# Designed miniproteins, single chains: the designs that were tried, part 95

Each design is a single chain, and the fold is of that chain. pLDDT is the mean over its residues in the fold that is shown.

## One batch from the design tools (miniprotein)

Design m3511
Fold by ESMFold2-Fast:
Structure m3511 (fold): chain A 68 residues (1-68)
Amino acid sequence: MAEELKEKAKELLEEAKKKREEALKEASKSDGATMNQLLKEMAEYEKEVEEEAKKLLEEAERIEKEKE
């Protein structure tokens, strides 16, 4: 069902957003080297989550278009 795929995509994006906020707060408490490391790890995580969410959304749109 398209709706369940959209919900999963939303959850992934929401989690990525929350982790980004936490990583920025953590980085602000760290030295430059640690800050850079945290930001790099966050960027890699966001990229993976965005790719997964994009796949879920594309599948959901495909199903919805066929229903419409």
Scores: mean pLDDT 77

Design m3512
Fold by ESMFold2-Fast:
Structure m3512 (fold): chain A 88 residues (1-88)
Amino acid sequence: DRERVLAETEAFGATVKALLEARPEIEEEEDEEAAIEKIEEILRESIASHPLGEEGARGGAGLVRGIEKASGNERLARLIEEAAERVE
């Protein structure tokens, strides 16, 4: 339980950081499929680096999606949602 909680916390933070760092690149990407693939790669890498932290990685992506939607960036929120569904 403790190891899982720590892995989830680390995966959450790593996913949030990676998505925020990639945000300008994703926004500049005109091809939505390529943008989704970049987000999908970030999620897959976060999960692969934190095998017990998958829920944390997904939670981190969910937080970034929620923030983007609240800030009026509906496109980025939608792209994150689509990428997360592909990693299911």
Scores: mean pLDDT 83

Design m3513
Fold by ESMFold2-Fast:
Structure m3513 (fold): chain A 89 residues (1-89)
Amino acid sequence: SKEAEELLKEGGKAFKQKKYEEAVKLYEEAAELEPSAEIYYNRGLALYELEKYEEAIEDFEKALELDPSNEVAKQNLEKVKEELAKKKA
């Protein structure tokens, strides 16, 4: 929908401004209207910047369930899992 697309764009703008909590909220609102691989992927990136690694992993996994061909999401999933393992060690 146009509303979900506008929320996704506003989330991207907040992310660019390093307003990661605001970006997560905007992406969550977009996902409530129209879930997509792109929304979950971008929310995962914002959660990663907030060091919410377990939530970021969940969102990257959801993005890959919707689009298994997204190599960037797969690479970021592996990266976040490695960083989470280092924090628990």
Scores: mean pLDDT 88

Design m3514
Fold by ESMFold2-Fast:
Structure m3514 (fold): chain A 80 residues (1-80)
Amino acid sequence: SRVDFYKKYQEYKKRLETLSDEELVKRAKEIAERGLASPDPRLQRAARYLKGVLENYEKGKVPRKALINATAYARALLEG
């Protein structure tokens, strides 16, 4: 349900906020790879978006919070 999705999204954001930058980047790469491997077009779109956010984060163009949000969103779709 939409309520369950939102609850998972918020839960994953909180967990990602506790990670070091190295672990956050590692988790974002793992989630993006899983999403790109999915036959679900919504997961593939979320994973491509996450990959773009990750590339911009590594270039210092987006804040840590943007990477956390994109990673949590893609993970909530994967687990939902």
Scores: mean pLDDT 87

Design m3515
Fold by ESMFold2-Fast:
Structure m3515 (fold): chain A 66 residues (1-66)
Amino acid sequence: MEEAVKLMEEGARLAKEGKYEEAAKKFREASRIAQENGDLATAQLAEKEAERAEKLAKEQREKEMK
């Protein structure tokens, strides 16, 4: 439980710094650990945040190509 929460916090910090690919990895790891611990609510939240970070990473890459 606590480990997944720390990964969520680290992912949020990375996203705030604009490091969306790294943030997505942290959120994916948080989701996996939460699932292993049976914390489905945290796993679902982590998956949602990972998808958001992945989308932002894609948008950031496309903008940098302009």
Scores: mean pLDDT 80

Design m3516
Fold by ESMFold2-Fast:
Structure m3516 (fold): chain A 78 residues (1-78)
Amino acid sequence: NKEQAQQLVVAAGVALQRGDYEEARRLAEKAYELGKDDPELQAQANDVLARALEGLGDHEEAAKWRELAKEARAKVAA
C-alpha cells in the first residue's frame, strides 16, 4: 500500500528529527517493505534508514543503506 508507505516515511522522518533513532528505524523498515515497487518511496525509506542507523552508531550498516538510497534515487531521476 503506497499510501501507508508514504505515511510511514513521513512518521520516520519526524522520529529522526526528534532523535528517536530506534523508532525512525522501525518506521522506515516498514515503509521499505510496503513501498518495494515504488522507487521514490524506496529512496526515501532507505535514506531515513541510513540516517537512523548512523544515529544508533551502526555506521557500517548506515553506509550500505546510503548507497541503496542513492541507487533508488538514480532510478527515479532516470
Scores: mean pLDDT 79

Design m3517
Fold by ESMFold2-Fast:
Structure m3517 (fold): chain A 101 residues (1-101)
Amino acid sequence: SLEEELAELGDEALERTTAELLRRMAELLRRLAEREPSRRELLLAVAEALLALADGDPEAAVRALTEPVIARHRASEEEIARAREKARAFADEIVARIRAA
């Protein structure tokens, strides 16, 4: 029917308008990231997520939002693990020297 055709055209127009708005918002966030170095990582991640949503890829949007957090946590865990290993080796050497004296 004509009503069904008009509804389909309306849905396509809304999808196009939403995608355009998301792309424009991503552009604004990327420009803001250049002025806000302390928030650059977060702003760029949100911008990438908005672009993924505009392209109809919600899984890519989730990855864009989570990847920086995962990378940060892994780096911190490796740094903590290295610090603990060095502390353990130092403690063991002190104990060995005390026992030898």
Scores: mean pLDDT 71

Design m3518
Fold by ESMFold2-Fast:
Structure m3518 (fold): chain A 60 residues (1-60)
Amino acid sequence: MEEKIKKAIEVEKEYRKRANELMEQADKHVDTDPERALKLAEEADKVYREGIKKTRELLK
């Protein structure tokens, strides 16, 4: 049971880190390629949502 909580925390951190990295990439492209920046931000949101779903599944 404790392992389940630890795993959920690890998964949340991993997906949050990936989403943050994508947002940093989006920020870098805002001035030079706003369309690409938007696509990267959309991917970041998708990754973040997947992390939430995965974490909820682990806690069930």
Scores: mean pLDDT 81

Design m3519
Fold by ESMFold2-Fast:
Structure m3519 (fold): chain A 74 residues (1-74)
Amino acid sequence: SAEELVERAKQLLENARKAIAEGDYSKAVEYLSQARKVADQLKALGETAVAERFLKEVEELLKEIAERMQADLA
């Protein structure tokens, strides 16, 4: 159901944030990739607004990973 996909996306985003906090950017990217796929499934079910919110969160977290990786190279 759409409700199960929403909860799955929330859990994947939470796991991604935890991985970022731990410096495990590879694992964070894996969780964000999975969250993007769940958002695409929500969009296919007509849940466009919630899917777009999750996709925005994925893009923001990917940007944060890129910025942290650049800082870690200093």
Scores: mean pLDDT 87

Design m3520
Fold by ESMFold2-Fast:
Structure m3520 (fold): chain A 104 residues (1-104)
Amino acid sequence: MSAEELLLEAIDAVRAGAPLEEILELLRQALERLKEETDPAEILRVARLLASLLAELRRAGQLDDEAAELIEEMVDIALEKLPDNAEVRAIADAVRAMLAEARA
């Protein structure tokens, strides 16, 4: 499975009320796949899905510190791979702001 496919499965799992450990396992697998991803279009889609996943986790009340850390690490990887992409930078800023608000 690609990082994109794993993140789509994670979003569906959050919406279905799956156990946090199942969601965390999908996120850990997505992180490892994203480290190997070189297609800019797929990296951009992954960044978009990370923002969506974070919003879904917040709505479900399932945003724990490990889930937040995994999402932040994946966003940082996407930004490192596409540093000049304005949309990825905007997503990284939005994710960081959302995590700061959730921690406050």
Scores: mean pLDDT 86

Design m3521
Fold by ESMFold2-Fast:
Structure m3521 (fold): chain A 59 residues (1-59)
Amino acid sequence: GPALYRAVKDFTAKTPEELSFKKGDLLELLAEVGDHWLVARNLKTGEVGFVPKDYVEKV
């Protein structure tokens, strides 16, 4: 199945390209971008954007 991540803390997007999420949200990995960012889909909202790696853990 798809690689899943769980948010370990809340994040509010600072730019239109970033994804907002809440602690406990499940995020589907779409791509890894360098050492600090993922592109992911929030399974709760269906929205896609950049996610900081430090805010999520792999399930």
Scores: mean pLDDT 88

Design m3522
Fold by ESMFold2-Fast:
Structure m3522 (fold): chain A 97 residues (1-97)
Amino acid sequence: SAKEEELKSLSDEEVLKKLIELAKKLKEALEKGDIEKAKELLKEIVKTSGAIKDKELLLVLIGHVLAIMGALFFGDLEEAIKSVEEMIEVLEKKLAE
């Protein structure tokens, strides 16, 4: 798709910055209880994560995405928010390298 082609043209730093922005928006949606918006943002995070070339970072992000999905499935908004905060910390630490 055109959006996937756009993601492939981004540098690793630009991909990380986009993921941090999306993760922060996801946290805000969850804090507001907007589950539909949260699910939309989570899908966008998954799609954007596909542009990461670092396999170890990708695996860690998959783990956080699965934790967020699990928390949402069980209606645990507090746990979902904590998992998003941990994901943001991982992304920000990687960007600072």
Scores: mean pLDDT 83

Design m3523
Fold by ESMFold2-Fast:
Order: structure tokens, then sequence, then C-alpha cells
Structure m3523 (fold): chain A 88 residues (1-88)
């Protein structure tokens, strides 16, 4: 389980470095199937959706990241406001 989780995070990181944001999304989603309460992975998934131009999904996942990691609330709120401006 931990090795599979790390494998998916590594695959997602490589996909981001290669500009393959759709592949990164799939890898992060698989990681969250193994650990559904990792707020950091939700924030990375939100960033990948932002890079894909899927702004509504990016906002939803930043909200989920904020719920799981309330200590980073200000950062997530800033990202949510930034993405909302891209919808205007």
Amino acid sequence: MEEEYKKYLQEAGKAINDGNYREAVKAFEKALELNPEDGTVYSLLAQAYLDLGEYEKAIEYFKKAKELNPQFQKAYDAMIEYVKKLLE
C-alpha cells in the first residue's frame, strides 16, 4: 500500500514535469483511492486541474484540501480567489 501510494505520487510528479497534467490527475486520483484524507494531494490535484484549465474542479479540490489541512487556509483561500478571477 505505501509503495503503491508513493509510486502514484512519483508518477504524478513526473507527469507534471513533462507537462502531462491529465496523466498527473489520474495518478493523484489513484493515490487518493489509497489515502483519501491526504489534503496535500488534494491541493496538488487542484493545481493540476488549474493547469488543465478546469477551474471549477480546481476550486472544489482546493476547498477539500482546506477542509483536511485548515492550517493552510489562507494559502488555499488565495488560490480559490485566483481561480475564481480566471472564470470572470
Scores: mean pLDDT 86

Design m3524
Fold by ESMFold2-Fast:
Structure m3524 (fold): chain A 56 residues (1-56)
Amino acid sequence: MDPVVRRVALAEAIRYLRESEDLEAAKERVRQNLIRSGFTEEEAEEIVEEALRLLE
């Protein structure tokens, strides 16, 4: 995966999850959006997990 593309996807995931009122629904939405954008299931899961660890 391109490091720049991954970093942008991670930043967007963090922002979306931070702004969400329902984290469980937001996690699934972010995962689906990443897959739709061309990431694999594994890559999407890794980005979601990393975003959750970085949330305030």
Scores: mean pLDDT 79

Design m3525
Fold by ESMFold2-Fast:
Structure m3525 (fold): chain A 75 residues (1-75)
Amino acid sequence: SEAAEEAARAEATVRAEAAAAGMSLAEVADGLRAAAEAARKAAEYYEAKGDAEKAAEARLLAEAAGALADRLAAE
């Protein structure tokens, strides 16, 4: 599935960059949780403005970032 392919690619990229930067996956997961929260707030802002397309895009980004954070924090 497209979502699974995107998730796998994002996870592989993040793992490689974390290793190169000497960061723990827990530190990366915390950063992704902060990004997911920011994206949720952006979605609420766009929804209030009537921009349904940008609101949907921001929600998708929030969900993807949160799911990736959960996977990285799990092991």
Scores: mean pLDDT 81

Design m3526
Fold by ESMFold2-Fast:
Structure m3526 (fold): chain A 80 residues (1-80)
Amino acid sequence: MLTKEEALELFRKFLEAYVKGDYGKAVKIANELFKRMTPRMRARFAEILAEYQLMLRKGVSREEAAKHALELFEKAIEEE
């Protein structure tokens, strides 16, 4: 099973790669996360990414949007 600490670290690495524009690395990390997630966590991951994209469209910086996405993911893991 994916531990809470492992999930948070992988999600942080995903966001860091995505913000940096290393989309190849971001996709690889996302695929690793998806293989080790429950269906509920996969749905929540998709919702968090949608919120991240919405924040970017509203003019929030990539860094601030990524920080908010990480906080949402941490909260989601705590509810699992």
Scores: mean pLDDT 79

Design m3527
Fold by ESMFold2-Fast:
Structure m3527 (fold): chain A 102 residues (1-102)
Amino acid sequence: SDPAEAVEHARRALEHLERAEEAVRAGDFEAAARHLEEAFTHAANAIAHSGLPLEEQLARLAELEELVRAALEALRAGDAEAALEHLRRMRELVEEIREAAE
């Protein structure tokens, strides 16, 4: 895969995660969920284009899926603190993928 595509997808995922965090802080959990779904799509594409070994791609994708599920559960519960913590961990994962692709 093209590392430049991985970096661009990681950047887009980070932009959507930032908007999701802003939406959570504003109490707009519906907007937060929409941005989280966009962030997931871009983060998954960043992993697929990362050039990492397949086993590591699958492990990072599984971690991403778990973080997204936990964040969506927190949003549905109205738990802003838990949602922000899961978004922070997701941002860390995406940053690591971006760094690995560079």
Scores: mean pLDDT 89

Design m3528
Fold by ESMFold2-Fast:
Structure m3528 (fold): chain A 90 residues (1-90)
Amino acid sequence: MREEAERLTEEGRRAFERGDYKAAVEHYQRALELDPENVRAWINLARSLFELGDLDKARAYARKALDLARAQGDWISELSAASVLAVIDS
């Protein structure tokens, strides 16, 4: 399961880098079904939804990533999630 979640996260990252934000959302959602504690996948899902114009979902998932990063003590991911929220609200 962890290896499959990592593969899906990588597929989502590649889709995002190509500008295929819809495919990125689908890959990150599947990754999070397998590994819901993957903060980076929550951050990248929020970024992909922002690019698609779904601001409400982008904000909700960025907040989820922020709360999860804080719970894990991952200050780098906390800053990344906070940055995504700032972009959504600008």
Scores: mean pLDDT 86

Design m3529
Fold by ESMFold2-Fast:
Structure m3529 (fold): chain A 58 residues (1-58)
Amino acid sequence: MMIEIARKFGGLSAEQARELARAVAEGDEERIRELAEKAGLTPEQARNIGEALLKAGD
């Protein structure tokens, strides 16, 4: 969807963003790094996005 493409959380799809949020919740730093590399983000940027998604995901 065009809106989803425009709001891709720095290059993450909605599904990748959800996986990232789960990886952050579990402390899986290796998974965070893999998702970051696929999206062209640094691991720190990916972790910050995942933490924001966890806070919003109530």
Scores: mean pLDDT 69

Design m3530
Fold by ESMFold2-Fast:
Structure m3530 (fold): chain A 55 residues (1-55)
Amino acid sequence: DRAARIREEVLKAYSMILNGADEEEEIKKAAEKLGLSEETVRKMIEELRKELAAA
């Protein structure tokens, strides 16, 4: 359940970044909403980029 929420928020942040939003601002918002560190959210976005680049 918490994992699903984390995935949804990280995907939203990534989608906003792809549409021209500020990356650091989106990471900060997602981290604040999820109660995670900005470093953790940044790593999740990096892994998502790698996954999509490999596809």
Scores: mean pLDDT 79

Design m3531
Fold by ESMFold2-Fast:
Structure m3531 (fold): chain A 86 residues (1-86)
Amino acid sequence: AKELYEKAEELERKGMELINEAERALKAGDREKAYELAEKAAELLREAIRLYEEAEKLGLEVPVSRLVAAELNLVAAETMAALARK
C-alpha cells in the first residue's frame, strides 16, 4: 500500500514536470515535441491515478485532494496534447 502511494507520487511529479516541458515547447513553436511530452505526461498521470486507487483499495488513506490534483493534471496533459496536434 505505502509503496504504491510513493510510486504514484513519483509518477505524478514526473508527469507534472513533463507538462511544464510541453508548455515550454508549445511557447517555442515546437508542436511535435509538445505533443510527445504531453502524451507521456498523460500516460504517467493515468498510471499514478491507478496506483493511488489501488493503494486506497488496500486500506491506505489517500487524501481526496491528492486524487483530484492528479485528475486535474491529467486533464491539463490531455488538453496540451490536443492543442499541440492542431
Scores: mean pLDDT 86

Design m3532
Fold by ESMFold2-Fast:
Structure m3532 (fold): chain A 89 residues (1-89)
Amino acid sequence: MKEIAREVAEGAAEAAERAAEDPKYGSLAASMLYNASQGLQWAGDYEGARELSELADRLREAIDNGDVEKMKEEARRGAEVARRAAERA
């Protein structure tokens, strides 16, 4: 359980880091942040799960609005939160 939570959080962090550099990865990053949120919830990291779910929603909103600066900002935040969640797992 904890090992899976760490792997999904690390994957989400990497995708979010890519989206922060290149907006074309935004949709992938949003999906991976949401999947990591589910994995963290199963591992008992409810706070990390909530933070990643909210970041996934904000990143999707920025994508829907075509706001490239906001996409990059939310992706950077997502990468940082996902990295910290992976370190806790």
Scores: mean pLDDT 84

Design m3533
Fold by ESMFold2-Fast:
Structure m3533 (fold): chain A 65 residues (1-65)
Amino acid sequence: AGVKALVKNVADVPLPLDDETVLHPGEVVRAVIEEELDDTRLKVRLEETGLTAVLPKSLVEVTPL
């Protein structure tokens, strides 16, 4: 079980989440935080697609729901 969250790209560059999904600057997606892999990376599962992505913690803002 993971934590439901809003994930916002706070960088000025697009972040690819999966083959079809790109999180543009200032954009927010709904995800489940599955694992904190280390102090710099998060593993998330996108709610809409069910696919997992690894995101840099420094480039995103996570708001738990």
Scores: mean pLDDT 81

Design m3534
Fold by ESMFold2-Fast:
Structure m3534 (fold): chain A 86 residues (1-86)
Amino acid sequence: DELLEKAKEIVKKTNEDLEKLREELERAKEEGNKELLEELLEGVERGIEELKAAKKNFPKDSEAAKLLDEQLKKLEELKEEVEEAL
């Protein structure tokens, strides 16, 4: 299933990006660095928009779309954490 494989690639990339953003959030919080937190918020918001756009290329009721929805929830959770740190 080519669509499912493409979704898995997006999931893998998103997980790698989430790990890096999480490390940056911890560092920014430890340093009290508001500028880094604002940059992180912009990065997370961009990631959410890109993932929503990518999801439109998959059938709504597909396993691929479900995987991307789970990744969107993770990004939205991270956004909330960054907003709480600001």
Scores: mean pLDDT 84

Design m3535
Fold by ESMFold2-Fast:
Structure m3535 (fold): chain A 69 residues (1-69)
Amino acid sequence: SPALEKVRELIEKAREALKAGDLQTARRYIDEALKVVAEAYNKGEITPEEGQALLAEIRRLRAEVDAAA
């Protein structure tokens, strides 16, 4: 799914920013990933199971960013 690929790309970019210590950029990519997941779910491009898995990963990443601040 193009939507799944885009969300995974945004998560990878957020992890890269976190590793570089750029917390502001990491949060920006996290916010964008959440928007893409919500839009994909609304359009029926993603299943509830896929959405839950992606949200869990994004929430964990957000917690890592918050802990680094």
Scores: mean pLDDT 86

Design m3536
Fold by ESMFold2-Fast:
Structure m3536 (fold): chain A 119 residues (1-119)
Amino acid sequence: AVTITESGGGEVAEGGSLTLTLTVSGLDLSKSSVAWLRQRPGQPRQVVAALSADGSGTALAEEAAGRFTISADFAANTAYLHMTDLRPEDTAVYYGVASPADGDDTAYFGAGAEVTVLA
């Protein structure tokens, strides 16, 4: 079975930093694409960061560019979202997502990590 768990959520002051960790079991992240999605209160889910299955490319949402970094440790089978210069509008539930690159259309989601940025 595939198990995905987010950790590192919580409350942080405006201008602060927070790192979310995605721990994955039963799926090889070195052969998977990884994304971080967020859902702000009353808003649809938004993709904030993505890492290609070959590790060669990253993409960030416009408002995350220069502030957020996506990375993976394939030896530890973990992925990270490092967030800096946090703003009240970054308050959301953040979801780590992993998808096999082998043509499976299955995406694996965690339960979500709550992030609250205090003004």
Scores: mean pLDDT 84

Design m3537
Fold by ESMFold2-Fast:
Structure m3537 (fold): chain A 63 residues (1-63)
Amino acid sequence: NLVEELLKKIEEKAKEAGIEMDEEEKEILRYRLEQAVELGLSEEAKKQFLENTVKQLKESQES
């Protein structure tokens, strides 16, 4: 399942950045990933989505 694979990678990257996601945050992210995948997410878009999400989470926690 592509959604679960991407969610797992985002969670791992967030953890490496010192960010822990709660269940509510994971559920919201899963919903967003499902929408993106249903719209035919390209390889480049998948990479950018992953990088942007992790960066946003890290910046939020560092503030």
Scores: mean pLDDT 73

Design m3538
Fold by ESMFold2-Fast:
Structure m3538 (fold): chain A 60 residues (1-60)
Amino acid sequence: MLEKTLEFENLLTAIAAALDVIGLDPEAKVKVEGNTVTITAPDTEKGRKAIEEVEERHAV
């Protein structure tokens, strides 16, 4: 399992990022805590790409 914690500007951005992760890899699990999203994904190319894409689009 891959686990990554990302911080965003605000709660709305964090929620948008969490939804993007689920859209990119439905097997991923996301936990939103304030401005922080913890992503747990299978150790697959799809899981890695979901984390990378969301970090590139939304994370600080």
Scores: mean pLDDT 77

Design m3539
Fold by ESMFold2-Fast:
Formats: structure tokens, sequence, C-alpha cells
Structure m3539 (fold): chain A 73 residues (1-73)
């Protein structure tokens, strides 16, 4: 559920902060596989995946932090 998605997003943030963008993408994609997430959270996670694949670690962190905020609503 939402708590598992939060855990995965938090792990993605830590991976992106460490510069491990491949690991950040894996955690973000695992979070997207969880059913019942708010659409705004899914959109933020997709943005994080895009930023990480483009090599934008700061953009990936910002997008994952936004996803975490949407999951906490």
Amino acid sequence: GIEKAKELVEKGIEAAKAGNLEEAVKYAEEALSIPGLPEEAKNAIRAAVGNAKAGDAKGAVAALQRALEELER
C-alpha cells in the first residue's frame, strides 16, 4: 500500500543523493508497481525516473520528494 510506496520513494531519494541513479530508478519503478497510488504521486515518480535516466540527480531528488509529499496527503 501507500506505506510501502513511501519506503521505496525514501530509498530512491537516498540512492539519488548518493549519485546512484540506476538504483534510484529501480526503487521508483517498484513504487509505481504498487496499486492505488494518487495520480499526482505517480506523476512525480515518473518525473523522477525521467530525471534520473537523464543523469539529473538533483531533479530526481526533487521529484521524489514531491512524490513523498503527495503520498502523505
Scores: mean pLDDT 86

Design m3540
Fold by ESMFold2-Fast:
Structure m3540 (fold): chain A 57 residues (1-57)
Amino acid sequence: MKGEELAKKIENTAKRLGKKAEVNLEGEFSEEEARKISKEAIKTMLEGKDVKINKKV
């Protein structure tokens, strides 16, 4: 999965939850890595916290 695509999905989820998301994902992510990043971000947002992710592959 492209980092840009994954970042957009996370940012859209944050927008729906009224949370801030600062997401910088560069490169191609494996299915496992993409799922892990997405899960952690969503969990953080559901806990009422803002998301900050910076990762380069």
Scores: mean pLDDT 79

Design m3541
Fold by ESMFold2-Fast:
Structure m3541 (fold): chain A 70 residues (1-70)
Amino acid sequence: SRVEELEREIARLAEELEEALAAGDRERAAELVLRIGELLAERARLLGAPQEFIDGILAQARAEAARLLA
């Protein structure tokens, strides 16, 4: 299913995020946080989450990426 495909991709990107953070690669980590946020938003949309909840996921990902780059 599409949800299962998204969950596998999120897990893969989460592993890459752990590697980037361990390496001190904050720019790569910020990129991965944004990509994971987009996939989490898509998963939430497929599961029928309201738009405000989806917008919150995207806003949180952007805020986290900004913190990594500060």
Scores: mean pLDDT 91

Design m3542
Fold by ESMFold2-Fast:
Structure m3542 (fold): chain A 55 residues (1-55)
Amino acid sequence: SEEQEKVAKEIAEKLNEIGDALDAGLDLIAYGKKNGDEEAIAKGRAAIASGRPPA
């Protein structure tokens, strides 16, 4: 149904946002660990915890 498709699309969009935040956060943590950048590590962890892209 149209209602089920709308809900499925909203769930998919939220999962994509979480996935993007996880990937970007992990990349920042890896960068921070390699370069001794504690701020990058903190930002990466915050992105993963919030499900939002790093600031």
Scores: mean pLDDT 83

Design m3543
Fold by ESMFold2-Fast:
Structure m3543 (fold): chain A 86 residues (1-86)
Amino acid sequence: MSREELEAEVLETLGDMYAVLAGIARVKGDKETAEELEKKAIDLYEQALVLRGYSPEEARQLAEERVKETVDRGEKIYKENLEKLK
């Protein structure tokens, strides 16, 4: 694995973590925190995709799409687990 590939994987992992946390923040009603975490996730994924050879424009678009999906997934997982604790 190249250094760039390793860096991209680390950035993608961090992006996933921030996106999941953004989903949790949405369920909690903390819109400000959710927006901040989502922006961080997008920036991390954009950097990862540029390292993988995407143009900055393509990387941004793909990062926004991926983060939206991951945030929605995090929201669903947290809601489902919250209901089980009732």
Scores: mean pLDDT 84

Design m3544
Fold by ESMFold2-Fast:
Structure m3544 (fold): chain A 56 residues (1-56)
Amino acid sequence: EEVKKYAKEAGDYALKIPEHRNELIAEAARAVSDGNLEKAKEIYEKAKQLYDEYKK
């Protein structure tokens, strides 16, 4: 299921970003619960962007 795929990858990025970890994981879980693919993709992109900033 695509929603779960994006949410899982968002969660994987979130685990590496201490400041935003709980917030991003909660939003990803909500997207899965709602079956909202658009939201899951949004959270994935956000988590990836924040991870890239964190690595700098």
Scores: mean pLDDT 77

Design m3545
Fold by ESMFold2-Fast:
Structure m3545 (fold): chain A 84 residues (1-84)
Amino acid sequence: TRREAEELLRQGLGQISLVMDRGLQEAAAAKSVAQKRQIIEQAVREGRQIAEEVRRQSPEAGERLLRRVEEAGERALAWIASQE
């Protein structure tokens, strides 16, 4: 149902936000640009895994979560590039 898809989306967004926030904190503490990128790429991979698990239950919610992971990853990588 729509309510079940909304609940899955809400829970997935929370999990992805935690993964991305921790990744950003770890990347900020890293000493090299290469390490920062590796940390963000790992966080994006973990976020995609969460989104794919949701997609098995709700394709609509999973697709929205995948887009959110991609957007967050792009912003994080742009932030790293701005520091070069």
Scores: mean pLDDT 86

Design m3546
Fold by ESMFold2-Fast:
Structure m3546 (fold): chain A 79 residues (1-79)
Amino acid sequence: MKEIEELMKEFDELSQQINERIQAKDYEGALALLDRAEEVVRKIIELAKEANDETTLAGAERALAHLDALRAHVEAQLA
């Protein structure tokens, strides 16, 4: 679906920006981008379920787990 492809591209761009913020030690900026990336992934999950796209759904679930791990890392740096 075109909408899923556009969201996946947005997620890739956000992932790059998150890594750049972490490298710059801008952990507050990284956290804000993580919140946005999580929203994008949740929308991909909903659309993948509607499309019965198991491959995209599995990929999005893995991406969500990765974002959770990055969030824990970023929050530890802010503490």
Scores: mean pLDDT 85

Design m3547
Fold by ESMFold2-Fast:
Structure m3547 (fold): chain A 60 residues (1-60)
Amino acid sequence: MKEQKLKEAWKLATEGSEALERGDLKKAVELFRKAAEIAREVDPELAQKLLGAADTVERA
């Protein structure tokens, strides 16, 4: 795994969670999807989980 890319993906995922806390669902979805794109090259399983999180938020 590339440590720097994993940290970036988790940072974006954290920002997405913060957007959810604010009720900004659209921003949360965008952040989770960007995190998933970064994670896809390094951790495909994490990328799948992040896409699932974005999908769940979009359905809310």
Scores: mean pLDDT 79

